# Ledger of designs, part 20: designed miniproteins, single chains, continued (3)

Each design is a single chain, and the fold is of that chain. pLDDT is the mean over its residues in the fold that is shown.

## One batch from the design tools (miniprotein)

Design m8668
Fold by ESMFold2-Fast:
Structure m8668 (fold): chain A 112 residues (1-112)
Amino acid sequence: SSLEEELKKIKESQEFARELGRELRLLLEPLEVMERVLSEILGKDAATTSVKLEDLTEEQLKAVIEAVVRAAEEVGRRLGLDEERKRRLILTALSLALRISEEEAEKLLEKY
């Protein structure tokens, strides 16, 4: 009956909402840790988008790369991502954090 189908859809939507909430909680913690580490490395200007790659020291750049890689690896681990998807997540996270292309992020990841 249409009522039984509607009840099934409601139950499936509730299960989806619970799983989505769990996944979002698993993602938020590593990202918050990354934001704190990046803020400490880059100084009192909490906006990572305001920092230019060329304005960073080699030690600061290495620390930013290590912090972003650790956060992305932890997110990938919690989501059960394969190695290809984890690597793509790392490249995307570095690209966004440093405001560079994914190709430049890959070169930096290979160097450090």
Scores: mean pLDDT 69

Design m8669
Fold by ESMFold2-Fast:
Structure m8669 (fold): chain A 80 residues (1-80)
Amino acid sequence: MAEEDLREFVERYQEEIASTDLSAEERALVEEVRAAAERVLFEGADLAAAQRELERRLLDLRAPRATPEELAAARARIEA
């Protein structure tokens, strides 16, 4: 289930980002997240830790464009 959880996380974030106008930085992060997920899936790294780190990196990149409420909700989800 951990591999499917990571894939689901990456897929959901790609869908969220694809629904908006992407900056060059956001497009680069989507590709970085995809590549990192592939490495974790094939190399057997700690999937839960990798998922949290990918989610935090995405949040940091999106922070300048997100509302304080969106940032608080995303951060609470990561810290849960």
Scores: mean pLDDT 62

Design m8670
Fold by ESMFold2-Fast:
Structure m8670 (fold): chain A 96 residues (1-96)
Amino acid sequence: KELLEKALKSTDPAELATYFTYVMLLAQAGVLTDEHIELAAAILVKLSQGKSVDELVALLVTVRNWGLDPEKVVEAAKKFATPEQYKKFEEALKRL
């Protein structure tokens, strides 16, 4: 809960990258929860600002390689993304 609220309020890319790394480490350890998937989604939406669809494909490949389900992350992103941002994530997911 606390990390999700901090991620939603943060605009610092370095802080967002730190929170994202924390979620990836939890995924590797096999202790990931649904709250951590929402945290990853919130961070990805913020990190995706100004990125192309191809750059989003690279981010989703990274998510998948760390052991997160990119489909679940994109679905959770609906809560945090604008409709235009969400369309870019759906397009990126189709290109995986």
Scores: mean pLDDT 76

Design m8671
Fold by ESMFold2-Fast:
Order: C-alpha cells, then structure tokens, then sequence
Structure m8671 (fold): chain A 62 residues (1-62)
C-alpha cells in the first residue's frame, strides 16, 4: 500500500478532476511502482464513489 501522504495526494487530485492516467504518471515520477500507483488510483476512485453514495443517502434516506 502507498503512504498516507500519497493516498491524500491521490484523493486531492481526484477531487480536483485530474485524469487518472496523469495521477499515475505523477506517482511514478515520485518513485512509486506503476502497478501500485494504478491500483491505488483505482481504489481511490472506488472509495470516492462509495463516499459520494453515503453522503447522498445521508442527505435524504438510505
């Protein structure tokens, strides 16, 4: 797994609308393995989708 700092960076870039491929390229440039970076970004997207669904449910009802 990536460090907490790298996970935070991924979340911030995804929230800013940075393309997933660009995020992977930045992580690789920072020394991350491409496969690990790709998996981390994919997990970040999945996590964001779950959090967005939870936030919507909280506003109305489940």
Amino acid sequence: SLSLAQEGEIAAMLAAGVPAEEIVARLVAEGADREHATRAVRNGLASMSREEAAAIAALFRA
Scores: mean pLDDT 71

Design m8672
Fold by ESMFold2-Fast:
Structure m8672 (fold): chain A 98 residues (1-98)
Amino acid sequence: MELIKAMKERKPSAEERILLATIAYLSSQNPEYKELHDFLDKLVEEGKEFSVPLSLLEKLIEELYEKKREEMIKQGVPQESLERFEESLEKMKKAKVV
């Protein structure tokens, strides 16, 4: 969890906190995402282009959102929570693409 440690030092934004929480959840649910998390961690260590990792996070989040949405529905999570989560994802995409 080196990425999360680095973010703690520089007071991560709300969007970044959501992204990191999402990555942590993905890493625990699917071994495939562990490799991507390790890659992002490496980029953080290199101090390179945090906006580039956002593109990779978009792809991860799109796949995760499908799975997490299904889980949230099964758990009876309020529709409002699902809508807010989706809204946060769109904001992160726009922040990177603009």
Scores: mean pLDDT 56

Design m8673
Fold by ESMFold2-Fast:
Structure m8673 (fold): chain A 72 residues (1-72)
Amino acid sequence: SPPDEEEIQAALARMAIAVGVATGASEEELREMGLRFVDRNPDSRLAHEAVIESLRRHGYLEAAAEVEAYLA
């Protein structure tokens, strides 16, 4: 079965952050990217978790904390 829209947006968030990390994006740029995904997917917990988890996985703890604060 094809993934639903939330699964697609979560996968896109993970890919965008991974590409940003691979191309040398700053923590500020990755934070802004994460916030844009959250703003585009306000009701998607899968997309929110994908952003936060991806930032943490790559060691961008300040960006991850700021995205979490924005969601509170």
Scores: mean pLDDT 83

Design m8674
Fold by ESMFold2-Fast:
Structure m8674 (fold): chain A 82 residues (1-82)
Amino acid sequence: SHMKERIEARKKLFELVQKLYEEYRDQSPEVRELIDKAYEYLLKGTDEDMIKAAEYILEVLRRLGASEDEIKQVEDIIEKLK
């Protein structure tokens, strides 16, 4: 169960980073840097690195004024990666 939840959390995180990358060109340089860092940590593939990637995405969402529901989705991903 835990392994399946972790795999699904990783997939959701990849999808979220990809979605943010669609709007990447229109973002500030600061937000773009955070997205780049998230992607670099995703590529490393360890659980600790995945948590770091999710933390960078959480910071991006807060800077973009994302809804509480969107923030909670990333927090749930972090919990499943622990």
Scores: mean pLDDT 81

Design m8675
Fold by ESMFold2-Fast:
Structure m8675 (fold): chain A 112 residues (1-112)
Amino acid sequence: SALAEEFRARIPGATDSLLETLATPNASFDDIVDAALAALRELGASDAEIAGIREVIDVLSDRSMPPEERRARLQELEENASPIVKEFIELVRKYGNILIALLELLEKLYNK
């Protein structure tokens, strides 16, 4: 996908696992998310921070959840979130896309 090519171009120092997943032409959304979260861990994100990002992704990806419940859940998560998780939520709001938000977060942590 175009997103996989963008990840390769912008994060050349990403983990071998992430690069291998991005090299797979038919990698699923879940495969890319899992590889990106593993790369965030390698860049120093804690297990608690990874769990927080995963919970945000799960809320955003739950098509059965009503919009009002989704907003309430996201606000609750944001109020108690670590700085990295808050930044991820703001990137999702800015770009409207979970995978692009993960790419932007990875690039910020890589350039630290």
Scores: mean pLDDT 76

Design m8676
Fold by ESMFold2-Fast:
Structure m8676 (fold): chain A 69 residues (1-69)
Amino acid sequence: TIEEAIEKILNDPRVPEEVKEAVLESVERGLSSGQLAARISGVILRERLEGKINDEQIKRIFELTEPLF
């Protein structure tokens, strides 16, 4: 479920804090799963361009967020 996916993201130490903050913000704003997915993708793109996130971390985030897509 979406709720289980959110819990897994927030509790995984391999997920960057910026992604967790984006998830919490999306939940507080009542965003849809699609809007949450878009927000997470935007954060990943930004962190990737800034050299702050590696391919292994990106893979893990997508594994945890798969139920949202």
Scores: mean pLDDT 75

Design m8677
Fold by ESMFold2-Fast:
Structure m8677 (fold): chain A 63 residues (1-63)
Amino acid sequence: MKMLEILEEASKKAVEELREESLRASEEARKQPSHEDRLAVRLPVHQRINKLTNKEIEELEKK
């Protein structure tokens, strides 16, 4: 499998698994008054998506 294909699959899986968490973060962000506050609410979810993506990449590379 090519690196690009592994990255694509890992990203899709990570986004799908964190879909509900992403929706909740978006709802909480909408309640925040400033752009910086909205970004601060969304950042933890983005970090989790990145961590999950990296984990999926490692698992796919070993197959």
Scores: mean pLDDT 75

Design m8678
Fold by ESMFold2-Fast:
Structure m8678 (fold): chain A 71 residues (1-71)
Amino acid sequence: NTLLSPEEAQVLLALSQRDNAPLTVGELSRLTGLSPGTVSRALRNLEKRGLVEAVGGPPRRYRLTPQSLSA
């Protein structure tokens, strides 16, 4: 689906607020108030959409992908 869930939006916002510093599931769980399982599910969906990438690990860390949009 094209639209983000509220959980996916919260995860993206948390990542953007940390200057795109790579964050673990545990850190995202603390920042969003969502359970680690919910964060993991949101990250999986965001990765499928190319909005988030895994960098390093274990433990895996996640950040926003560089997006080039035509102006």
Scores: mean pLDDT 75

Design m8679
Fold by ESMFold2-Fast:
Structure m8679 (fold): chain A 88 residues (1-88)
Amino acid sequence: KLDELKQKIQEAIKNKAPISEIADLLLEYAKLLGLSEEEVIKRIEEQIANLEQERARLEALGLAAEAARVREEIEFLRKILEELKKKL
């Protein structure tokens, strides 16, 4: 089910599961949604861009610890993005 797979992906990302496993789950989710691999890559790139803006906002507010957590999430998503590009 889509909701179960979405939850599993979110848990895998939160728990920093192996990048290859997360990439495989994302491709499975995309297949169920009828999305192309290019569309999945685009959505991850958009999420990274949104997180970069949030990181900059948190830094401007002096919330250095929160900004650092967002930066870690960005780096993790970039690793997933590179793994997905290798699977094309």
Scores: mean pLDDT 80

Design m8680
Fold by ESMFold2-Fast:
Structure m8680 (fold): chain A 68 residues (1-68)
Amino acid sequence: GPKDLAIKQLAVDLAVAVEEEDDVASLKAAIQLVKLGATQDVILDALKAEDFPQQTINKALQIFDALK
């Protein structure tokens, strides 16, 4: 549904911001993921599906967890 698509897009935005070392963009994406009730598993699955490196995924999940 629209919420699932938004979570996937925000997870990708978070991972891209991590790779670009854009702290403001990563914080904005992570805050929106928390507000939408995203889970670590959904973020992990979305980023694995897009072939992001494990190091990028790990950092994205750390930022997301810090904001819960």
Scores: mean pLDDT 89

Design m8681
Fold by ESMFold2-Fast:
Structure m8681 (fold): chain A 65 residues (1-65)
Amino acid sequence: MPHVEVEQSPDGTSVTIRNLGDRPVRVQVLDADGRLLAEVTVPAGGSKVLTGLPPGPHTVELTEA
């Protein structure tokens, strides 16, 4: 399992991902219908902030790369 912290803004327009693990993690942000909104790879020990997402809650899927 990836050792990752994920934090969504209350309006859903941004997602902060912190990869606390020792491997890169692929992050996929999906809307309520399961459509892919954004995909990034977060390096080991790194962090990424995704902004400009549509409003609303999103599903965040994590996979070790």
Scores: mean pLDDT 77

Design m8682
Fold by ESMFold2-Fast:
Structure m8682 (fold): chain A 70 residues (1-70)
Amino acid sequence: MKSPEELAEEMREIMLEMEKELSDEQVEEFKREVTEVAEKLEEEIDDPKEFVERLLEKVKELAEKYKAKA
């Protein structure tokens, strides 16, 4: 299993990929949605590993939706 740091780095890679493929406006919208999801998960999940894993899953889903629109 990947460490929490590895999961966070994978998430960062997704963000960088989105910045290359999407317009600046779409990237800002994507980041806002990710931030909103992260804030909700922080309230729900106390375990850092579970938090990062669930956040990464949702970020991947969002990335696929944004890529499909591009």
Scores: mean pLDDT 76

Design m8683
Fold by ESMFold2-Fast:
Structure m8683 (fold): chain A 75 residues (1-75)
Amino acid sequence: MSMAELLESLGLPEEDIARVVELVRELGERFFELSLAEFQRLSGLPPDNASRLHTALRIYYKEHPETAVAELQAL
């Protein structure tokens, strides 16, 4: 599964995905070090959307640590 396929599978609005892409472009690998509370604060996403994204992205990063940042930045 690619990063784009993962994000589409979550069924979230395009504006929520765009905010995540902007954060990854700014923070790089530090993005995956963010707690759920920090991710919610920095992204401004609704709690349910933030929770689903944070969980899914942490799992993806664990499985694809060398590519996850570059894939998100390329979106």
Scores: mean pLDDT 81

Design m8684
Fold by ESMFold2-Fast:
Structure m8684 (fold): chain A 82 residues (1-82)
Amino acid sequence: MDDLIKEIDDIVEQIKKIGAEAKKLGAPQSVLDSIESLEDLSKKALELAKKSKDPATVEQMLSISKGSLWTAKSLLEQVKKA
């Protein structure tokens, strides 16, 4: 369970780095706002996972965080292709 919580924490840090890279590349404010929302969702998932003693809940929070990371990476790729 601690390993899953660490994976969610690593995902939050990856989304932060994606946001910083998108900003450096001059991404539109709408894209930056979207990445920030994905970071906030992953942070909330991390807090719920840390407070939960239920492995199924932690796994669901990890799944949500992985989805947020995938979306953030897709947004960054669109910025790089523009």
Scores: mean pLDDT 85

Design m8685
Fold by ESMFold2-Fast:
Structure m8685 (fold): chain A 85 residues (1-85)
Amino acid sequence: MLVELAKEIKENAVTDGAILLEKAKEILKLYEEGKELSEESVKLIFEAGKKALEAGDESSALLMAGLLKKLKRYDEAEELFKLLK
């Protein structure tokens, strides 16, 4: 489920960038296949990006911002990009 993948992203935001990349690809694939993108999923991805930034992992935060942009959630993506500056 997309929400479960978003939860896994948040849990792994400060542990392993490779796991985050894999889960991000799975979310994008499900979205492209027409699965519903819930507000809960978007918030979890945003929280993962914020958590990565708080841990000093800018690459994982950029990955989350890029995922939000690909999911057409431009406002949330822009907020994460602003936090990176």
Scores: mean pLDDT 75

Design m8686
Fold by ESMFold2-Fast:
Structure m8686 (fold): chain A 85 residues (1-85)
Amino acid sequence: MKEAEERAREARERVEPKVIELVEQGKVEEAVELAQKTAKELIEELGELGYQAALKAIQPIGEYLQKKGLDEEAARIAKAIDEAT
């Protein structure tokens, strides 16, 4: 549990600011791809704990996208997590 939570936190701290920057620059597809890649990397690295780590890392990013009206993009990230597991 500690390992999954630590990896999720590190991924979130690294990726969330970059996603925000990309969205503000109008590079929404690059932001979605970065979030999807991060989730898949966590799932591959942590195995059975990877799904929970990916959800924890991506939840703030998904909430940010929804607040920006990018609901479909947030759904695409969630789908990538489900498909990687």
Scores: mean pLDDT 80

Design m8687
Fold by ESMFold2-Fast:
Formats: sequence, C-alpha cells, structure tokens
Structure m8687 (fold): chain A 75 residues (1-75)
Amino acid sequence: LTPEEQAKLDALLAELREQLAAQGVPEEKIEELVERVRRELEKAIEYKKQGKLEKAREALRKAAEAVQEVLAESA
C-alpha cells in the first residue's frame, strides 16, 4: 500500500470502529473485526493494482461478510 492508500484505509477503519461502538458491539469484537476488514481491504487494493478484479471483489465480499457476521452475533 502507498502511504496515501494506507491513510484512507485507516480513516475508513476508524469510521467502522465508531459505528460498531455506537451499536454496542464489545471492544474486543470491534478490534478483531477491524483487523479482519483491514486485511481483506489490503488484499483488495493489492489485487486491483495487479488487474485481478475478480479476486479484489472476493476480498471486498469477505470484508462485508465479516461485518455482517459480527453484527448478527452481537445483536
């Protein structure tokens, strides 16, 4: 990741953390989910740069699924 891409990713993850906290998700689960989402988004950015758009889309789907799983388990 470039420094600019890393900064944008960090900002997105900070927003996600705030939204999850507002929904009452426990801090431990928030940190675990944020790290999972970060990993998948980093993979998506890397695949996009390589022209591997389908793999990038798969990584984005996995990030979205992780968020949905935590919200379902925490409700």
Scores: mean pLDDT 80

Design m8688
Fold by ESMFold2-Fast:
Structure m8688 (fold): chain A 64 residues (1-64)
Amino acid sequence: MFAQLAQAIANRDYATARQLVDEIAAAYPFLSDDYINALRTAIDNRDAAAARRYLGQIAVQYRR
């Protein structure tokens, strides 16, 4: 999931990225809602740099 989301952001496929964020939020409810919402906002604004930053923060939480 995270690799597919990173690839969608890299390809600027924001529709697929948005769908994958919702799937991640549903699969991993322990992840920070603040970071998930910030990632959704970055994707909606087509801000790839912000989206990559928040994805990195979410990935760190997942691997802990």
Scores: mean pLDDT 80

Design m8689
Fold by ESMFold2-Fast:
Structure m8689 (fold): chain A 55 residues (1-55)
Amino acid sequence: KLTKEEVSKAFEITDPEAAKAAWDRLKEIMKTTEETISFEEFYEGLLEMAKESRE
């Protein structure tokens, strides 16, 4: 399972606010209320974020 800190590390985010935004967005995409996410959910969240970043 991944925590907010591990997600920040994966995105190479050092700014706590940017890290929180990425974490909150990932949780919204995965529709989870857990304080941690699975590696599978993290990977799927990254794919969804990549799709949304297409301007």
Scores: mean pLDDT 67

Design m8690
Fold by ESMFold2-Fast:
Structure m8690 (fold): chain A 89 residues (1-89)
Amino acid sequence: MAKEAMKRAYLAMGYSEEEAERLAEEAVEEVKRYAEETGLDEEALLELAAAHAEAQARIAEAAAAGDEAEVERIRAEGLARLAELRARA
């Protein structure tokens, strides 16, 4: 679910659980508005946003651990996944 992925990203950035939940809800609503404004598929955009948020959370966690090789690996994997999702958005 896109909201849970976004919440994880905000938690990884140092927000409290209450703030992360609120920000994730606001981010989901922003994606829905963007879909409505552009005519793009809402489900595909939410999947894209969730994939991006998951990658950001993993990058933040790996960076905090000092694992530069893992950061590069996550970025490469995320880019490939985002390209696949954008092809159907």
Scores: mean pLDDT 75

Design m8691
Fold by ESMFold2-Fast:
Structure m8691 (fold): chain A 64 residues (1-64)
Amino acid sequence: MEFIESLYTAKEKLKLLEEAIKLAETELSGPLAEYVIREAREAKKQVEEEKKKNGDDAFPVLKV
């Protein structure tokens, strides 16, 4: 996962997080669903901060 994550733009990461929230709401139940939704929303906030700095198409690892 770690290497693949470095290839994702902020826009793609946001899309994956939105899909994860949707799947958790439709396919998961109980505490696991709540956990996944919470973690995905928190990760989405972090990606939105990355987007604000570099824009939708930014690859953060390209600026090392």
Scores: mean pLDDT 65

Design m8692
Fold by ESMFold2-Fast:
Structure m8692 (fold): chain A 81 residues (1-81)
Amino acid sequence: SESSLLRKIEELIRQIEQATTKKELIDLYKEALELLVELGKISPEQAIGHTLRLIGMELDGASLDDMKTTAINDIREILSQ
């Protein structure tokens, strides 16, 4: 159900806030994007684009905290659409 997917996304946002590594953050972000595709909020192609952007930040030397902020803001923006 939509309510079940929304609860799972909220749980993933909380887990992203608590992530201690960039790898953990990226894995959690990918899972959240998959649920946003299931909700019909974004396409699979858009989910790939968002993932590549976050990986690009890691390659450019962004901090874990900056990547968390971006990931959480992206998820919230997509949910608001």
Scores: mean pLDDT 91

Design m8693
Fold by ESMFold2-Fast:
Structure m8693 (fold): chain A 61 residues (1-61)
Amino acid sequence: MRISEIASMPAEEAAAFLRTLPEPVAISVAQALLPKLSPEDQEVLLSALPPEAAERLRAEL
């Protein structure tokens, strides 16, 4: 059953989309999205990035 007013970000879908992009573009998109996400969703999105990039972005939060 779907809730039409779900406020949760689809972080897993966003992460899958980032994996289809070139790494520099994926990092830029993630950097723009991360401040808008919950801490839990931030970690899901960061898991789609290279570990080095994920740690840099986590430090900037």
Scores: mean pLDDT 69

Design m8694
Fold by ESMFold2-Fast:
Structure m8694 (fold): chain A 80 residues (1-80)
Amino acid sequence: SEREKKAKEFKEWLMTEKKLPEEEAELLAEALLLQAEGAEEEDLEKRRELAEKLADIAVKLGLAKREEVEKEIEEAFAQE
């Protein structure tokens, strides 16, 4: 699929240009796709699902604590 192709291209770019380890590059490539999908998504429920998937990746990468990202999502989507 085009999504799988983009994920592979982002992963390769992150590994070659940003010198990231393969596992981190794979997670960040998925995050970039989810962020792009979220920016174009008009349905609030689907946007929230994409945000939750992004939060999971941030926690796996050690960029955020699960409790903090869960709070941020609840606050963001409670105001929309």
Scores: mean pLDDT 78

Design m8695
Fold by ESMFold2-Fast:
Structure m8695 (fold): chain A 92 residues (1-92)
Amino acid sequence: SSAELVKELEERYKEILAKRKPSKEELELIRELEERAKKAYEEAKKEGSTEPLEEVLKELKRIAEENKDKDPIVALAAEHGIRAVEKAIEHL
C-alpha cells in the first residue's frame, strides 16, 4: 500500500508539473525536510542510536498524510523521505 500510494502521488505530480512548476514555498519545505533528515542521520551515527531518525520519520509521516490530498508535490517528497529514513534505520 505504501508503494501504491507513492505511485499514485507520482502520477499526480506528473499531472501538476504539466500545468505548473513547484512553488517557492514547496521547494523551501522540501529543502527543510531534506536538511532535517540529513542532520538526524548525522546525529544518529554520532550517538549510535536510531532515535533522531525515528523522530524525523514521525514528522515525515505526518507531513505525507496532511498533504496527500492538498499538495502531491510535498506529499511525494515526504514519502521519498520516509523510505530513505527507514533504510537508514535498517543500516544502523
Scores: mean pLDDT 79

Design m8696
Fold by ESMFold2-Fast:
Structure m8696 (fold): chain A 78 residues (1-78)
Amino acid sequence: SPLAELVRQLLARGSVEDGYTGTVIRAERLGPRVVRLTVSGIRLTPEEGAALRAALEAAGARVLAVDPEAGEVVFELP
């Protein structure tokens, strides 16, 4: 899965930072297939949170929680 590969790369790096915007994406493993993804530097709108959920589910993940104000999503990898 392209999503599983992207998440594996993020976990290996600990975080990815956009030097222009200051946006930092962090991935943390909570279980064997459960990952927390945090986006720092910006707050997500409710619409952006819903779009993120839809994109993750389309990629085969099971979304467990989304907190747009915290910039956080918890999902299970396919």
Scores: mean pLDDT 74

Design m8697
Fold by ESMFold2-Fast:
Structure m8697 (fold): chain A 90 residues (1-90)
Amino acid sequence: SAAEEGEELKRELHQLVGETQRRLQEALAAGDRQGAIALLEAQLVEMEEFVRRARELLERDPNSEAAKEALRLAEQAVKELQEAIELLAR
């Protein structure tokens, strides 16, 4: 169902954020700024995929609270990642 898929998207998003934060801390501790940027760019691609999946769920069930929340979280993550990439690339 759209509700189950929305909850799964939120779970996957949480797992991706945790793994990326761990790898980002390792790259920065090693002085690898370019590696850190590459990790954020990879996470951005995956977050844009979460946005796409959440929009598809909402097309099937426009009143799905789980799908709306998944979309909101993914869109916020996309904006934050874009800002972080721009800051580090300077």
Scores: mean pLDDT 82

Design m8698
Fold by ESMFold2-Fast:
Structure m8698 (fold): chain A 94 residues (1-94)
Amino acid sequence: SYIEKLREEYEKIKAELTPEQQKIVDDYLAGKKTVEELIDYMKQHPEEIEKVLRYVDLKLEILSIEGKFTVEEYQKLLRDYNKFKEYAEKLLKE
């Protein structure tokens, strides 16, 4: 199924991340950290931006399909993610 393929890709990218990278993203998605804190982490670790972006993207899609968020919660996370993505893209150009 489509969701099984997403989970396989998620587990694959997760295995490529350090425990610290996994924790910062998971803490953000659990509401324990702000998008600004995630951005500050990426400023200190620019070499890992692409992997972190892919991990967040896959996790948000899986959580959306599984119905883990209300519409309002999901929309807030998408706005925060878009802000993070725009900032990360600017860092990658520098």
Scores: mean pLDDT 75

Design m8699
Fold by ESMFold2-Fast:
Structure m8699 (fold): chain A 70 residues (1-70)
Amino acid sequence: MLEIMKEAFRVSAEVILRESKRTLDEESYQRVENEIRKALAEVEKAKTPEEVEQIALDLSKKVMKIREES
């Protein structure tokens, strides 16, 4: 379960990055990329599915805020 959730997170992160590169300006894209990079590092250290879910929720909120500001 944990490894499947980590892989799902990586796939979702790739989708967010590709979409952000197409739709955001360079400054906003760099902010999204930076937040995703941090989240991916935290997910690799996660030891429970609940930790992966919390990281995903936090990332979603940060990406949404960046999109609202751009």
Scores: mean pLDDT 84

Design m8700
Fold by ESMFold2-Fast:
Parts: C-alpha cells; sequence; structure tokens
Structure m8700 (fold): chain A 104 residues (1-104)
C-alpha cells in the first residue's frame, strides 16, 4: 500500500465548513484507502466524501472523531484518473484533521 496524497485540513467552528484535496490514482491502482484522523483536542463530527474527476460521489461516510480516532473509506478506482476527497464539519467545533490516501 503506497501513500499517494496527504494533507492537514483545518475546520472552523461553523457547520458545513470543510476542506478538500485532489490526487491522481497511480498506475496499477485499483483501490484507494482514505484515512481521516482528528489530530486536535476537540471531538468533531465529520462527513467524508470521495468524488471522481466529474464530481460523481463514489463513497460517503460520517462519524464522530475524538483526538486520535480515524474514519476510513475504501473505494475502487481506475489507474491514472483524478479523484477528490471532501471533508465537511457537521459540528460547531474547530478541529484539525490529517487526511492520508493510500493506493493498492
Amino acid sequence: MKLVAEAEIELDDEKGSGGALSFTAPEGATKLKVEVENISDEEVEVRVEVFDANGNLLASKTGKLKKGEKLTIEVDVKPGERYGVAVTNLSDKKAKLKVKVYAE
């Protein structure tokens, strides 16, 4: 499993606030694993969504994350294609999230 993208996303204390990152699936990749970790002290509720290059939703998952907890999504992908991950704050709390994308 190869790390293909990594970002820190800061969520403000407003519901619906969020961040995103984009990446290309490497040659030979058929799956991506997205990990979203809360690295801040406050518990936050988030929605994580994975999109293709045309904006089609491929996967969505929501969860409450305490410091050090992770939300994981796995999606099937085509090698060489562009994908995006969006993280939306569903709470009224500030958080810092670490997003990592792995390819298989």
Scores: mean pLDDT 87

Design m8701
Fold by ESMFold2-Fast:
Structure m8701 (fold): chain A 84 residues (1-84)
Amino acid sequence: MAEAEEEQRRLIEAVARREGWDEEELRRALTDEEARREVGRRLTAYLQRELAEELRELEKELEKAGVSEEEKEKIVREFLERAL
């Protein structure tokens, strides 16, 4: 339960950093639970679609480098956390 909200919060923060949101904009998105959920839903759908191609490119590069599947999952996860 709280973990899902924590994950949404991290997602919103990562997007805010990527888009250059001001502290006030980020604060508003995090303060109101309903607004946070609405923004989270919209951004999650948008970013999953946007990142799908970047993930494919990353996976191809990792395959060329001969990275193990476990390391590949770790790198992809870190990429998602930093890209979001």
Scores: mean pLDDT 66

Design m8702
Fold by ESMFold2-Fast:
Structure m8702 (fold): chain A 93 residues (1-93)
Amino acid sequence: SARERAERLLEELERRAEEEEDPEIKELLEEIAEVAREILELTEDESVLATLARLLEEALRASEEEDKEKSKLELEIILGLMLILLGVIKLIK
C-alpha cells in the first residue's frame, strides 16, 4: 500500500530529523514531516499517497547528502513541492 509506505518513510524521516546536527536541515526535515502528516490525514487517494512516498524518499536521500548547502536546497525544493501537493488536495474534494 502506498499509504503504508508513506507512513513508514515519514517515521524514518522523523527519526532522521531528531538525529540531525545541522539546525537548518533539522528544521526543513521537521517542516516536511509536518506537511506529510497533514497530507496523510486529508487523503486516501493511492496516486497522491504514492507521490508523497516518493517525495519522502527524496527527502531522506537529500538529508544524507554530504554537501550541506546542496542538501538544504534539495530539501527546500521538496518542501515546496509538498506544499503545492497539500494545496491541490485542499482545493479538490
Scores: mean pLDDT 88

